# Designed miniproteins, single chains, continued (3), part 95

Each design is a single chain, and the fold is of that chain. pLDDT is the mean over its residues in the fold that is shown.

## One batch from the design tools (miniprotein)

Design m11278
Fold by ESMFold2-Fast:
Structure m11278 (fold): chain A 99 residues (1-99)
Amino acid sequence: SSLLERLKEAEKNPKPEDLPLLEAALASPDPEVRLLAARAIANAAIKVPEARERALEILERATALPDRLAVALALQMVSTSPDPEVRERAERLLATLPP
């Protein structure tokens, strides 16, 4: 679908403008859509300084979603960031998820 194409593009080339679509996609009933959205948000937090704070806020809100697998994977990705503050925030959020 055009949605999957947009999500794959957002993962490769994350932009701040994509964040509202990606947040909605995290709540999708389709697990592929959720995983692509999570990966795109993680890449925005790591690679796009101007999107960083908004992307991290989205992941923090998403820790309350029933299916946390996509959010856990996104937080694990963000924990590989070269920025220590970004890593610490991701690790803190990941610690709030069930084991």
Scores: mean pLDDT 86

Design m11279
Fold by ESMFold2-Fast:
Structure m11279 (fold): chain A 72 residues (1-72)
Amino acid sequence: MTEEERFRRLAIELVKEIQEAMDAGATVEEIKAIIDRHLERARKEGFSDETLARFQAFADQILAEVEAEKAA
């Protein structure tokens, strides 16, 4: 599996888990915990610094959207 395929897989898994948690009424803190767990998994899987930075940016964007939705 390429690093790009692994990135795509983890990104899809992250989005699905966050969506399910949001549907269940999860707090921002719980969403942050989900993001932290996926970032730790990406680090353990040996992603390059470049791919880790891309995954972090993607996760930060999702968190910003979650915070905006909960503030509304």
Scores: mean pLDDT 82

Design m11280
Fold by ESMFold2-Fast:
Parts: C-alpha cells; sequence; structure tokens
Structure m11280 (fold): chain A 93 residues (1-93)
C-alpha cells in the first residue's frame, strides 16, 4: 500500500525559482514520479522539471524558474496509480 504526502512547495520570487518536495512511503518497493508544472498568465500549463525514484521511502526535490508564471504545481504519482498534487501561486510583492 502506497502513502503519498502532500507536496511541500516554496518559491524565491527574487530568483524566480520554485522548489517542490514530494515524499512517499510504500509497504513494498514502488516507483514514484514527480512532475513540476507551471501555469502561465494565459492559462498554458507546461512541465518544467521531472524526477523518478524507486523504494519504500522516497523524497523527490524538483526546482524550476517560475518567474512570470501565475501558478505552479507538483504532482507525485506512484506506480500503483495513486497520485497527489500540491499547488502554489507565484507571490507578487
Amino acid sequence: KVTLAEPKLEIDNKTGKAIGTGTATSDTPAQFTGVLEVETESGEIKPVDAKTATGTTIQLTLEADVSGAKKYRLTLTASDGSTVTGEGEVKKD
């Protein structure tokens, strides 16, 4: 059985980089895929980073420049089809 934690999202608006961290556990070794996507002001959604890991306890850290984007999201998917998504807005000071 797979347990996916809600992704942790943080952004440095000065550098334009978003950092997403996904964590998960499983009773047996499973493959996990993290995809970091941005949503532009026009509503276009595009992937900007992706990573995979295999194990019973995993942590994936993804980062990308999201300057000029409206939102960003990290989707963590397990090989059993389980998924979890975290979303953040690009902060404008």
Scores: mean pLDDT 78

Design m11281
Fold by ESMFold2-Fast:
Structure m11281 (fold): chain A 61 residues (1-61)
Amino acid sequence: SEMLEILEYLKPKIEEAAKKYSKEELYKWIEDFEKNLKYHTEEAEKAIEEMKKLIEELYKK
């Protein structure tokens, strides 16, 4: 899946961003990313949910 490949590419970027930005700022980035998607496919929705899950895990620590 192209969205799975994008997710794998973005995971380390989100981890690095979590060291510099707040949880709220990362959620805003995810919202902006979602709004810029031309189509909201089921795969894109799952990728966004995985990104949100990663943010929650990073800020739990």
Scores: mean pLDDT 77

Design m11282
Fold by ESMFold2-Fast:
Structure m11282 (fold): chain A 61 residues (1-61)
Amino acid sequence: MEAVDFALRALAAGHSVDGVARLIAEKEGISLETARKIAETLRQDPEKARELYEKVKKEKS
């Protein structure tokens, strides 16, 4: 959730989707492909991106 909020702020500030995705992947320990999907979804549907992020976190625990 915190990483999703940070990613949304970074996208709003003009950071690239790929750059934000890499930061999410490194911070959360998830695959870059999954992080890219989350970052792309954040631009179009932040609520769905948050749900996807929570599902990924749940799988890690």
Scores: mean pLDDT 75

Design m11283
Fold by ESMFold2-Fast:
Structure m11283 (fold): chain A 103 residues (1-103)
Amino acid sequence: SRAALHEEIRRLVEEALELLREAVKRYPEDEGLKEALRKVEELLERFRREPPTLEELAELILTLQAAINRLLALGDDESAARMARLLDRLVALTQELLALEAA
């Protein structure tokens, strides 16, 4: 159901937020990670009020991809791999949501 997909997306965003908070704590001078954290916090606040739109999910995908690129540039391959797994799950959930919108 859409409600189940929205709940799973919310949990994924919360997991990404925690990973980004820890990354910013480890790399406090990295402006790209701080920007990604701010954007994920903004999107999660919106998702608490209303279901995510496809445009907001696209923005989230771009934000997580930017965070992965920053973590790789910093040599944090483990955190980059964890974020990449979250991105893969987000893409799959977005495809499921798109299929429901087309039905």
Scores: mean pLDDT 87

Design m11284
Fold by ESMFold2-Fast:
Parts: sequence; structure tokens; C-alpha cells
Structure m11284 (fold): chain A 76 residues (1-76)
Amino acid sequence: IELPERLAAHADLLRILVAHALEQRASPEQAATFIKLMTGLEFTPADFEAVLAWLRAEFPDVPEEWLRALARELTS
């Protein structure tokens, strides 16, 4: 599962931030805002499928609806 190189360089940090948001029981919108603020990363609509595939691989036990909503909020 391939993130774009610009996002792949931050994969470990993204994993930590997503895990933190899940521990805090954040909504996908709250999680997306937190991740963007903490990383300064620009996500584009073209990143949606790659981000969603990466989230599914890294967080297989998290509900699909939450991961899809996060991917959408990140890439909106």
C-alpha cells in the first residue's frame, strides 16, 4: 500500500497522531483537523484512495466508516 512520497516520509508520525485521536475518541473531523495542525501536511483530493488504503492497513480493527470519513476530511 503506497502513500505518495511526501506523505510516506511522515507515515510514522501520521500513525502516532491517528492512534492518539482514536484514544481520545475524536470524530473523523476532529482527527483530521488535529493531524493537519500537528503535521502542516497538505492533503489533496487525489490522495483519498492511497490514504484510505494506508489507514485500512495500519488500523485494521478500526471501523471502516471512521477510516473513510477521516480520509475524506483529510483530503477535502
Scores: mean pLDDT 86

Design m11285
Fold by ESMFold2-Fast:
Structure m11285 (fold): chain A 73 residues (1-73)
Amino acid sequence: SMAEEQRNEDARRLQAALDDFKRGALDGSTVDDRYQRVMDLSDQAMRNPSSSLAGRQGRGWAEQLYNDWKAKE
């Protein structure tokens, strides 16, 4: 279904952004911008009921990574 296709695309985009954010968090470069991108994609995914869980999980993981990075400063 198109909802399933959209869910798969939302999950793929979120995963790519999370991987990029994890890389940025390790280097400390542009971490805030990469974090914001994950939050924006998470918000978009949460607007689709089929993607809502993936969006919520991605947001939670990004918030945890961001807090861990900030605590190490």
Scores: mean pLDDT 74

Design m11286
Fold by ESMFold2-Fast:
Structure m11286 (fold): chain A 57 residues (1-57)
Amino acid sequence: SSWEETFRGLKKLAEQRPDERELISQAALSKADELEKNYPQLSDLVQQLRELARQLA
């Protein structure tokens, strides 16, 4: 799905841009909140995004 592509993109960006971890963490949290509100069936992806954000903080 496009949301899975977004997650993969953020993860790759975090690997390539370690100087921007805080910004990427905030982007991951923002996307997790958006998915949780609008696509509750994507709970696993929401948890993966929140976990990515936690690792980058």
Scores: mean pLDDT 81

Design m11287
Fold by ESMFold2-Fast:
Structure m11287 (fold): chain A 107 residues (1-107)
Amino acid sequence: SEILEQVRKSAEELIEFFSKHVKGGEEEALRLTRDIFESLRAMIRAILSIHHGDERAKELAEKGGFEITPAPVTPQSQADDAALQARLAALDAVIAELDRRLAELLA
């Protein structure tokens, strides 16, 4: 709940900022805000995939020249993963809300 409200507030602040400072008005502000949140979502997904030993994430990182060292599972790392999952759920909800708002604007 609190995380979701924080993410929504951040979206509203970004939309207001882009609406004032970027050409394209509300449509462009919604698109840019969505793109930022999609990038954050992709980054969190990548971090969680690496933490959980996802073979595809490991293959992609190795192909890119990154060494993946398995991190030990600790109570702190489990708590950190839970926090990332909560942020991911909030981002999923807000991206869906932005997509709906964009569709309504273009109707």
Scores: mean pLDDT 78

Design m11288
Fold by ESMFold2-Fast:
Structure m11288 (fold): chain A 91 residues (1-91)
Amino acid sequence: SMAEERAEAREALERLPAYGEALEAKLEKEAPKWSVEQLEEALERMEEELRELEKRLAEETDPEVKRALELAIEVARRLIEVLRRALEAKR
């Protein structure tokens, strides 16, 4: 229901910034230890997820769900940059 989607969006809005920061910090420490193949696969998966989030944002009409998607997109972009930096350091 729209009410359930709004409740989920609000929960995501409250938790996602802290979760995203923690996930970015963990990935920044762990990604340099991964192989080039593992980094390339992870990067491809994150770029695919980013495209799907951007597509969902373009089709979304609910402003609270849009806000949650915008925050998820920002987290995904930061994770992609961490993976790109780790990959470049191995090349």
Scores: mean pLDDT 79

Design m11289
Fold by ESMFold2-Fast:
Structure m11289 (fold): chain A 86 residues (1-86)
Amino acid sequence: SIREKLAEILLRLFEEENREELVEGVREAVREGVPAEHLAAALVNLLAELKRFDREAMRLVAEALGWPEEYVELTPLELIELEAAR
């Protein structure tokens, strides 16, 4: 499911960044059935903080949040700036 894919990417990024305390938070959110939109918001914020572009992650975020296909081409920072401009 899209929730599982979003959670897998979040867990991988937290592991890569040595943020073990946040790994447990993601696992708990998945167990509690947190909506895909909440996981997508967490993922886009993390990617913006890390200043990383991940096309697969952005595609899943756009799908979960119902954003237009062209948003997939944006960096997470550009996407957050575009939303702030609304």
Scores: mean pLDDT 73

Design m11290
Fold by ESMFold2-Fast:
Structure m11290 (fold): chain A 62 residues (1-62)
Amino acid sequence: GMREGAEAGARAGKAALAAGASREEAGQTFVDAGYRKARELGLDEEQAERAGMGGAHDALSG
């Protein structure tokens, strides 16, 4: 659910940063990957967007 979305976002964002993406680009990648995973798991659009934002927060916080 939400946790799996956040983890997917964090993983994708960290990979983007490792590949040389900007912080802004990585942040967008976190949100997009988290959103896709949450929707895949049956969450609605609002919940999926929140999952993506959670992933970005976790990755940017350390």
Scores: mean pLDDT 73

Design m11291
Fold by ESMFold2-Fast:
Structure m11291 (fold): chain A 73 residues (1-73)
Amino acid sequence: MEEEVEKLVNAISEYVKKHPELLDFIYDVVAEAYEEVDKSTPLIERNLKIAKKVLEELINNHMSKEEMEELLK
């Protein structure tokens, strides 16, 4: 799970480097996801849920199918 979290965080970081205008959007999604996640969930699982939520929101609102496939390679 730690390795999966790191992989997702790195993918998001690389995407933000290409699209710095999305940084505020990503911060907003992280804040919302953090408030929505069950605080009794283990830290690693909580971080994984937050990272997945950020990636899902990027895919739904900002990524084309081609960009999504390239990011998830």
Scores: mean pLDDT 73

Design m11292
Fold by ESMFold2-Fast:
Structure m11292 (fold): chain A 123 residues (1-123)
Amino acid sequence: MESIFDKVLRELAEKFGLSEKSLELLKDAIQSGLSVDVYKDELSPEEYKKLRLVYAALEYILSKYGGYKKPKSLREIAEEYGVSVSSLSRALKIIKEILKKFNLSLEEFAKLLVLYRLGDVDA
């Protein structure tokens, strides 16, 4: 059953070139709160790099708007996930454009990420 959250994640996968496997691992990482490092041996280096970038952007959104984590700067998230600040900024711009298509704010999307992590969203 496809929720609006599933549709947003599918659009993210399309825009960032994530495979179906990478998308399922992204969903697992969001729900479990585990580091995406556990998936590095399950994906090609290029696929893993894309997954890491997308997950870093989602963790930034959760940190700033989700209320569960101490707010982290773009630089702090970039360093934590081994991505460049410029790549992370571009990823966030892409995510914002996707959210606009679904008439979602960053705050509303952060709430959906929180609910998914708690198992309260059909995704």
Scores: mean pLDDT 79

Design m11293
Fold by ESMFold2-Fast:
Structure m11293 (fold): chain A 89 residues (1-89)
Amino acid sequence: EVIELSDEEMEELFLSYAEPDEYGIKTLPSGLVSYQKMKPERIKEVEKRIEELKKQLEDAKTQGAPDSVIKEIEEEIKRLEEVLERLKK
């Protein structure tokens, strides 16, 4: 079950106790490589998701989707952009 931490708090917690190995990969204290992506990879993933949503927005506008659908996609893009700015702190 997922503990209730913000993405930023979880990333800071991971970074605080994990040291990068010779390949630049941080390993958890248990000796296991985390499936959770590092800050640069997390930023890239969020940026990629924003680009995918921008494409969906353009497709929706081109297809004449209702304003409610267009607004939903725009709100999701805005939410992810806020997450991206928080990750860049």
Scores: mean pLDDT 64

Design m11294
Fold by ESMFold2-Fast:
Structure m11294 (fold): chain A 81 residues (1-81)
Amino acid sequence: MEEEEKKRQKALGEAAVRTMDGLDLAGQTKGNINDGTMTPEQAQSVIDFLEETARFAEEVGDEVSAKLARRLAQDVRNLLS
């Protein structure tokens, strides 16, 4: 019981950190796309990271972080279209 709660808190913390890293990465990616310095493969790697971050957040019950990560992935996709 106590170990399960500790595991859950650690997972929630990891989801939050990953989502914050995703925010920074998405911001840098938007700048690089606007500057024309981002390759399609590099942009796809960022999208993949954000989608994995959203899945992890959803699995641990952090719906807010999951929605944010999905929005960031969609924002990057929209800049490439």
Scores: mean pLDDT 81

Design m11295
Fold by ESMFold2-Fast:
Structure m11295 (fold): chain A 60 residues (1-60)
Amino acid sequence: SIEDFLSTIKQPFVTLNVETGEVKGRTKPDTRPGMKTFDLSNEEERKELIELIKEIQKKK
């Protein structure tokens, strides 16, 4: 599941490409246009990331 995938990421942040749904662990926030960065230690941000990934995958 996506939750299992996220549990393998050891970096403090995760960056989501909002167009492709690509997810990468990051040591620093990604400030580029089209990228959203989430703090995996924050339960609300983790939940928002999972919902966004599901919505992007649902469209494709």
Scores: mean pLDDT 76

Design m11296
Fold by ESMFold2-Fast:
Structure m11296 (fold): chain A 68 residues (1-68)
Amino acid sequence: SLSEKEVERLKKALEAGDSEEMAQSLVKLMTYGDDKHIEETLEILREAGTPESTIRDLQITVEEQRKR
């Protein structure tokens, strides 16, 4: 599914330290899904052991891109 593909992309970007790719994946989920998809994605990342600081940075980047 789209969500599974984007989560895998986010995990790979995390291992590479590529915050732009992580943010782009979140923006796509926001564009194609509702707020629930964003929350589910963040929860999956937390379950996968993603640091809260990284999640916070991603949320900030996504919000900045949405405002532009």
Scores: mean pLDDT 67

Design m11297
Fold by ESMFold2-Fast:
Structure m11297 (fold): chain A 86 residues (1-86)
Amino acid sequence: EKTELSARAIGLVLRAIGAMLEGNYDEAAKDFEALAELAGTIPGPHAQAARDAFNKAAESAKNGDYETALKYAREGLRHLGRALDA
């Protein structure tokens, strides 16, 4: 289960980054929203922090802010990693 969740999260992040590099910020925002939903299925403070970070990444992507979206995506992955190791 944790391996499956990690693989899905990595896939969503790579898809979101690829979408932003292609100028498809709306698709990137959807992928970050999916990551926030995924984090929302996991209990604990690290999972909540990951959800909040991915929601901020989605909002930044909607604003066309690649650098801020990438910053929050990295923060979300850091928190999600901690949540999945718990």
Scores: mean pLDDT 84

Design m11298
Fold by ESMFold2-Fast:
Structure m11298 (fold): chain A 97 residues (1-97)
Amino acid sequence: MIELDDETAAALAREMHRLAGERARENLKSGSAPDATKEVEEELLKELLVEAMRRLGMPQEVIDKVEKMSLEELEELARRLVEAALPEKRAEYEALE
């Protein structure tokens, strides 16, 4: 497992969300169906993680580990990233109420 601090995990989650939004906009423009097979979802998740890590300047050694991850390891990493982002989002929503 890759050990990430909460700040790095939250930054990765934000960058992945931004990249996913860009991909969704591109798919809407091209008229592509939003449905994907598990294999395509795995490849997209891995690609988004690697790109987000590169944009944040993470070491190539860490990126190489992610590229070698199984679907289960990728899902566990994604879960940790979402959990790290959740407190920030909750604080944002609580400030609006």
Scores: mean pLDDT 64

Design m11299
Fold by ESMFold2-Fast:
Structure m11299 (fold): chain A 80 residues (1-80)
Amino acid sequence: SFLEEAEKTLEDIKKRAIENRDKYSEEELIEELSTIVKSILESTPEEYKEEVEKIAKEKVRELAKELGLDPEEVLEKIEK
């Protein structure tokens, strides 16, 4: 399923960001994550965009919490 693959991809991205937290600044991680999420959404068929965006926002909130960042602030930076 497209949604299952999208969720897996976003989960893998989240895990890799956590594993590499010491290699990048918080700002660099947010910028990289923003670029990746935007690329995924741009490649997503219109019929799945709402569901993929919801999954992406959930994974971003989980990542932000794990990194000790404000989830809503990180989401605002990614959505810009």
Scores: mean pLDDT 79

Design m11300
Fold by ESMFold2-Fast:
Structure m11300 (fold): chain A 92 residues (1-92)
Amino acid sequence: MKELREKAEELVEKIKEAIEKGDVDKAIELLKELIELGEEALKRGDKELAKEIAEKALELGMEVLKIAPKEKILEVIGLILRAIGLKIETEL
């Protein structure tokens, strides 16, 4: 699980950089990868890591939503909902 945590931390920093640069497409791509990593952590039984990733993905997804053009809003909302769903599954 250490390798998944390190990858999640790297993705979080890259997403923040994409947001700061206004690169919405890159931020969306990396946010999808972060959520998929959280889903993999949950599948492997690491509920704590999956919850941490889900909470961070939700936070970052909300920031991406603030800079997203109208045509990308629905895609970003979909990613936010996936992060919420992942967090709920970690609490069951």
Scores: mean pLDDT 86

Design m11301
Fold by ESMFold2-Fast:
Structure m11301 (fold): chain A 70 residues (1-70)
Amino acid sequence: ERELIARLVQAGSKALLDAGASNDEVTEIARTVASSPDVEGALEALERSSRPLGEEVTRRAVEAARKAVE
C-alpha cells in the first residue's frame, strides 16, 4: 500500500504540474493524498483535492495516478 501510494502521489503530482498547477497547490494536494490509508482513499483524495483546479486537470491527474498503480 505505502509503495503504491508513493507512486500514485508522484504520478499525480507530475500530472498536476504538467497541467499548470502551482508548486504550492501540488504540495498541499500531495500531503493530503499521501496521508490516505489505502490506494482507493488516495485516488479519492486526489480527485477531491484537485477539483478546484478544474475538471480536465483533475481528470488528467487521476488518470496518471491510476496508471502508476496498475
Scores: mean pLDDT 81

Design m11302
Fold by ESMFold2-Fast:
Structure m11302 (fold): chain A 71 residues (1-71)
Amino acid sequence: LQELLDRYEESLKGLKETIELYEDKEKVEELAKKSKHGTFVRNQIAQSGAISRRNLPVVEEKIKALKEQLE
């Protein structure tokens, strides 16, 4: 049970980090400036952010259920 919770919390951390990067416009522009293909970098971050936002509620629901079992 703890191993499953740890895996979902890892996934949640990754999703939140991706969303934070997507929402940090200054950091996105900094990364784009470092690349020869700035528009491509911006689009990749935007796509990853959108996917992570869609998956966030699903992972949060699973974590809540597992934490309730551990209480």
Scores: mean pLDDT 78

Design m11303
Fold by ESMFold2-Fast:
Structure m11303 (fold): chain A 77 residues (1-77)
Amino acid sequence: LEELLEETAEKFPELSETLERIRELLKRLPPSPEVEKLKKELKEAIEALLNAETVEQYVGAKLRIIGVLLDLELLAK
């Protein structure tokens, strides 16, 4: 997952800050079923982003990644 986050940030610089924050939250949060679920959702969202062929697919995948960030921030509080 860490390598995937790094590669995605290189390909989509506009998401680099979002992905870096996700990475920091994942390092800080203790292991839990909720965190593991969000890691799976993040991986699926990144795969959707990397395979996006339309603006609509790209925007949808980007919003899913942002959703994972928001859920991780809620768990960190």
Scores: mean pLDDT 83

Design m11304
Fold by ESMFold2-Fast:
Structure m11304 (fold): chain A 96 residues (1-96)
Amino acid sequence: MEAAERAEREELRERMLRKIEEAERRELEELERKLEEAKRRGDKERVEEIEKRRELLREVTEGMRLIVEAVERTIEMRRNMTPEEIERYREELEKR
């Protein structure tokens, strides 16, 4: 299989993962700023709400990473067809 196709897929995966990481970082920084403001004002309910939002954000971004990894695993599985499957496919093409 072409090395160029693999390099292109690796670049796309890295780009997606970087975007997820960057988005998570930006949202966490904003939530942290809001958390400090709530603490400064003594708003305990707001502090708890923001802390729950931080936890949910981490869960969501982790889910996105798992999706990216699942897509990559699917592509890798197709590339790593068993030698038997590859040989059978090749034999069928040769005998057509």
Scores: mean pLDDT 74

Design m11305
Fold by ESMFold2-Fast:
Structure m11305 (fold): chain A 77 residues (1-77)
Amino acid sequence: SLAEGREEARKEALEAVKKALEDEKLREEFIKKLREWAEKAGIPEKAEKVEEALKAGDAEKAAELAVELMEEGVKKA
């Protein structure tokens, strides 16, 4: 179901975000890829919100915002 797929995506995003929070180099790479995707999708402001959540150390919020960004980008493509 859509809800199950979204939960799986959130778990994967949360794991990636947690790794990025532990390693500044991985965090920079994660943010770079996210910004590139958001710019291509025409929603760069949403990538900024994910970056702010990462800077605040809020892994759960960053993961949720990243999933929402990816979903919205697909809808606009």
Scores: mean pLDDT 77

Design m11306
Fold by ESMFold2-Fast:
Parts: C-alpha cells; sequence; structure tokens
Structure m11306 (fold): chain A 102 residues (1-102)
C-alpha cells in the first residue's frame, strides 16, 4: 500500500509537483476522516469529495521545486503537505494531519 502510494506520488510530482502535493493532502484528509485504508483514490475521486477544499502553492528554489498543500473537510479534518521535487523526483516529503474535533 505505501509503495503503491509512493509510486503514484512520484509519477504526479514528475508531471506537476503542485498537483502531487494537493493530491497527497486530499488523500490524507479523506483517509483520516473515513478511516479507509483499503484503496488509493484517483485524482477525480478526490475532486468529487463533497466539501473538500484544497489550496496549493509551488515555488522554484535553488534546491528544486517546493510544493505545499492544505486540504480541509467540513468536519474540521485538515492535512498539510510540504514536498521538495528535484528533476521530477520527490526528495523530501513532510505531512501533518489534524483529525476531526468531534
Amino acid sequence: MMEELDKMLNELAGKDPEEAAGYYAAYLAVRAATGNKDTIPSVEELRATPGLRVETRAEKTPDGIKATAVAELPDGTRAFVTMLVVDGEIKSLGALVVPPLV
């Protein structure tokens, strides 16, 4: 499961680091809210999630492209992602998930 997710993230990061960061933040937020560990959702499936808000940013740095994302669900679940991409490969990945307050 982790290896499959890592492969998907690296493929997305090679195309668009900002999209990769946004996908991972959305995935972590939905997973935390639902408890679902059985499937890795597609980008389209995450976009179809009711009330999911995703904000992304990408910045070119001397070390590579730094992409950041914040995903939030109506129940207060939030996920924060910071990703460094060099030559289409994820070199560092940081994530923080805040569960629902209820």
Scores: mean pLDDT 77

Design m11307
Fold by ESMFold2-Fast:
Structure m11307 (fold): chain A 107 residues (1-107)
Amino acid sequence: EPAPREQAEKLALLAAGIAGALEAIYEYLKEKGAPEKVIETVREAYEAARRLARRLAEEAGLPEEELERAREEGYRAMKEYIEKEEPELEAIEEGARLVRASAEALL
């Protein structure tokens, strides 16, 4: 029976990991010279996920060090995936829109 605080903590870590993953995608898109619209969509998703992570962390009393650790883990995992798979721009753009909409709905 996880307490409400423990649930907020786990969701904060999830949001932080997603933010880290989006940061890796953002860097990849810039290096690839992707269209500005796609880069902006990913940036908006990153900002929304980061805001959600901070809100939930404050509610849970989660240390910033644990958020940063989750963010770094998400960043590294996504960077490895990008290097192997080279995901399509359309998939990235659609995924980023869904993340942004979901994070904003929870804020």
Scores: mean pLDDT 86

Design m11308
Fold by ESMFold2-Fast:
Structure m11308 (fold): chain A 89 residues (1-89)
Amino acid sequence: VEEVIAQVEALFDEIKKAIEAGDLHKATLLAVALAIFLIGEQLLSPEEISEILRELFEAIDLAEKGDIEKALELLEKTRDRLLELLRAA
């Protein structure tokens, strides 16, 4: 699980950098890559993965609307929630 957590943290760091750089296409591709990674690991339910992906796309939408502060806050909240789910699995 530690290796999965490390990879998730790395992907969230890359999504954060993409949002901060205004590269929303890269942020979207990284969010999809995270979902595919989580599906492959089989630690979470499809519903849990769907909820995480929904929140990531909401954060990207906030960034596209110029609300970078709220986008990063939602991204951090989503990351913390995902890490909690992975540690409980």
Scores: mean pLDDT 85

Design m11309
Fold by ESMFold2-Fast:
Structure m11309 (fold): chain A 84 residues (1-84)
Amino acid sequence: KLEELEEALANESNPLARAAIEAVKEALEDPENEELLLKALAASIKATRELFKGETLPDAEAEEIARKLIEEAKKAGKDPRSLL
């Protein structure tokens, strides 16, 4: 999966998509770091909404959505990393 992310990053020119791929790669390289997981999830949500739906999503709002998803996963007894 990390090798696939490196290939995706090498072939991606869009800054939002690149930022999301880089953040996911960093989170997967340090799976115990919840701050990196939060950043990866927030960047992925932002990139998805802005690039595929044409919406504008502020960074703070993307982080808030990511935090809620992580907390819901924890409350359900699930590994939050499964959200990536």
Scores: mean pLDDT 78

Design m11310
Fold by ESMFold2-Fast:
Structure m11310 (fold): chain A 106 residues (1-106)
Amino acid sequence: EKKELEEEVKKKLEEYEAKAPEELKKIQEETEAVLKKAKAEAEKRGDEEAVKMIEAILAGDEDTAFEYAKKLVDKENPDLSEAEKKELLKLGYKLIIFYIELLKKK
């Protein structure tokens, strides 16, 4: 399933690159800048889990990014059911894969 998501994202990014290569470059640069800013803000807050998740995304380390995403969902949403947390994690994992594959195409 993880590999299927990676391949789906790669194909969509290749299609977008063929259609609008300059716009893709802008999105890549803006995404990297936003992630670096988010990391700096997390560091100011002492949010170690957020820092490690963002560092992993920037490094292309999906396993570490997923580990810290799960910890953040548990930390920030203590009142959510296990089923609701799983649905949030599905969305989070898809976004993490998207960011990693997007930045790899630089």
Scores: mean pLDDT 79

Design m11311
Fold by ESMFold2-Fast:
Structure m11311 (fold): chain A 70 residues (1-70)
Amino acid sequence: MTMTELRQELWEALADEPVEVRRRIMHAIENDDKEELKRLAQTVLGLKEEELKGKSVEEMARLMIEAARA
């Protein structure tokens, strides 16, 4: 999965979230902002810090897709 495909899949998985929240997540991924993406994964999807620790932006985005679809 490319970063573009990953962003599209996550955007679709977060369809029930406000557009502003989805845009913020996409911006964090585009800027490789691990700390912002980790914060958003915790606040938006309830993911725990332990689940995100040591993960790349791509790995965190995949976890967020799984959490959003659960």
Scores: mean pLDDT 82

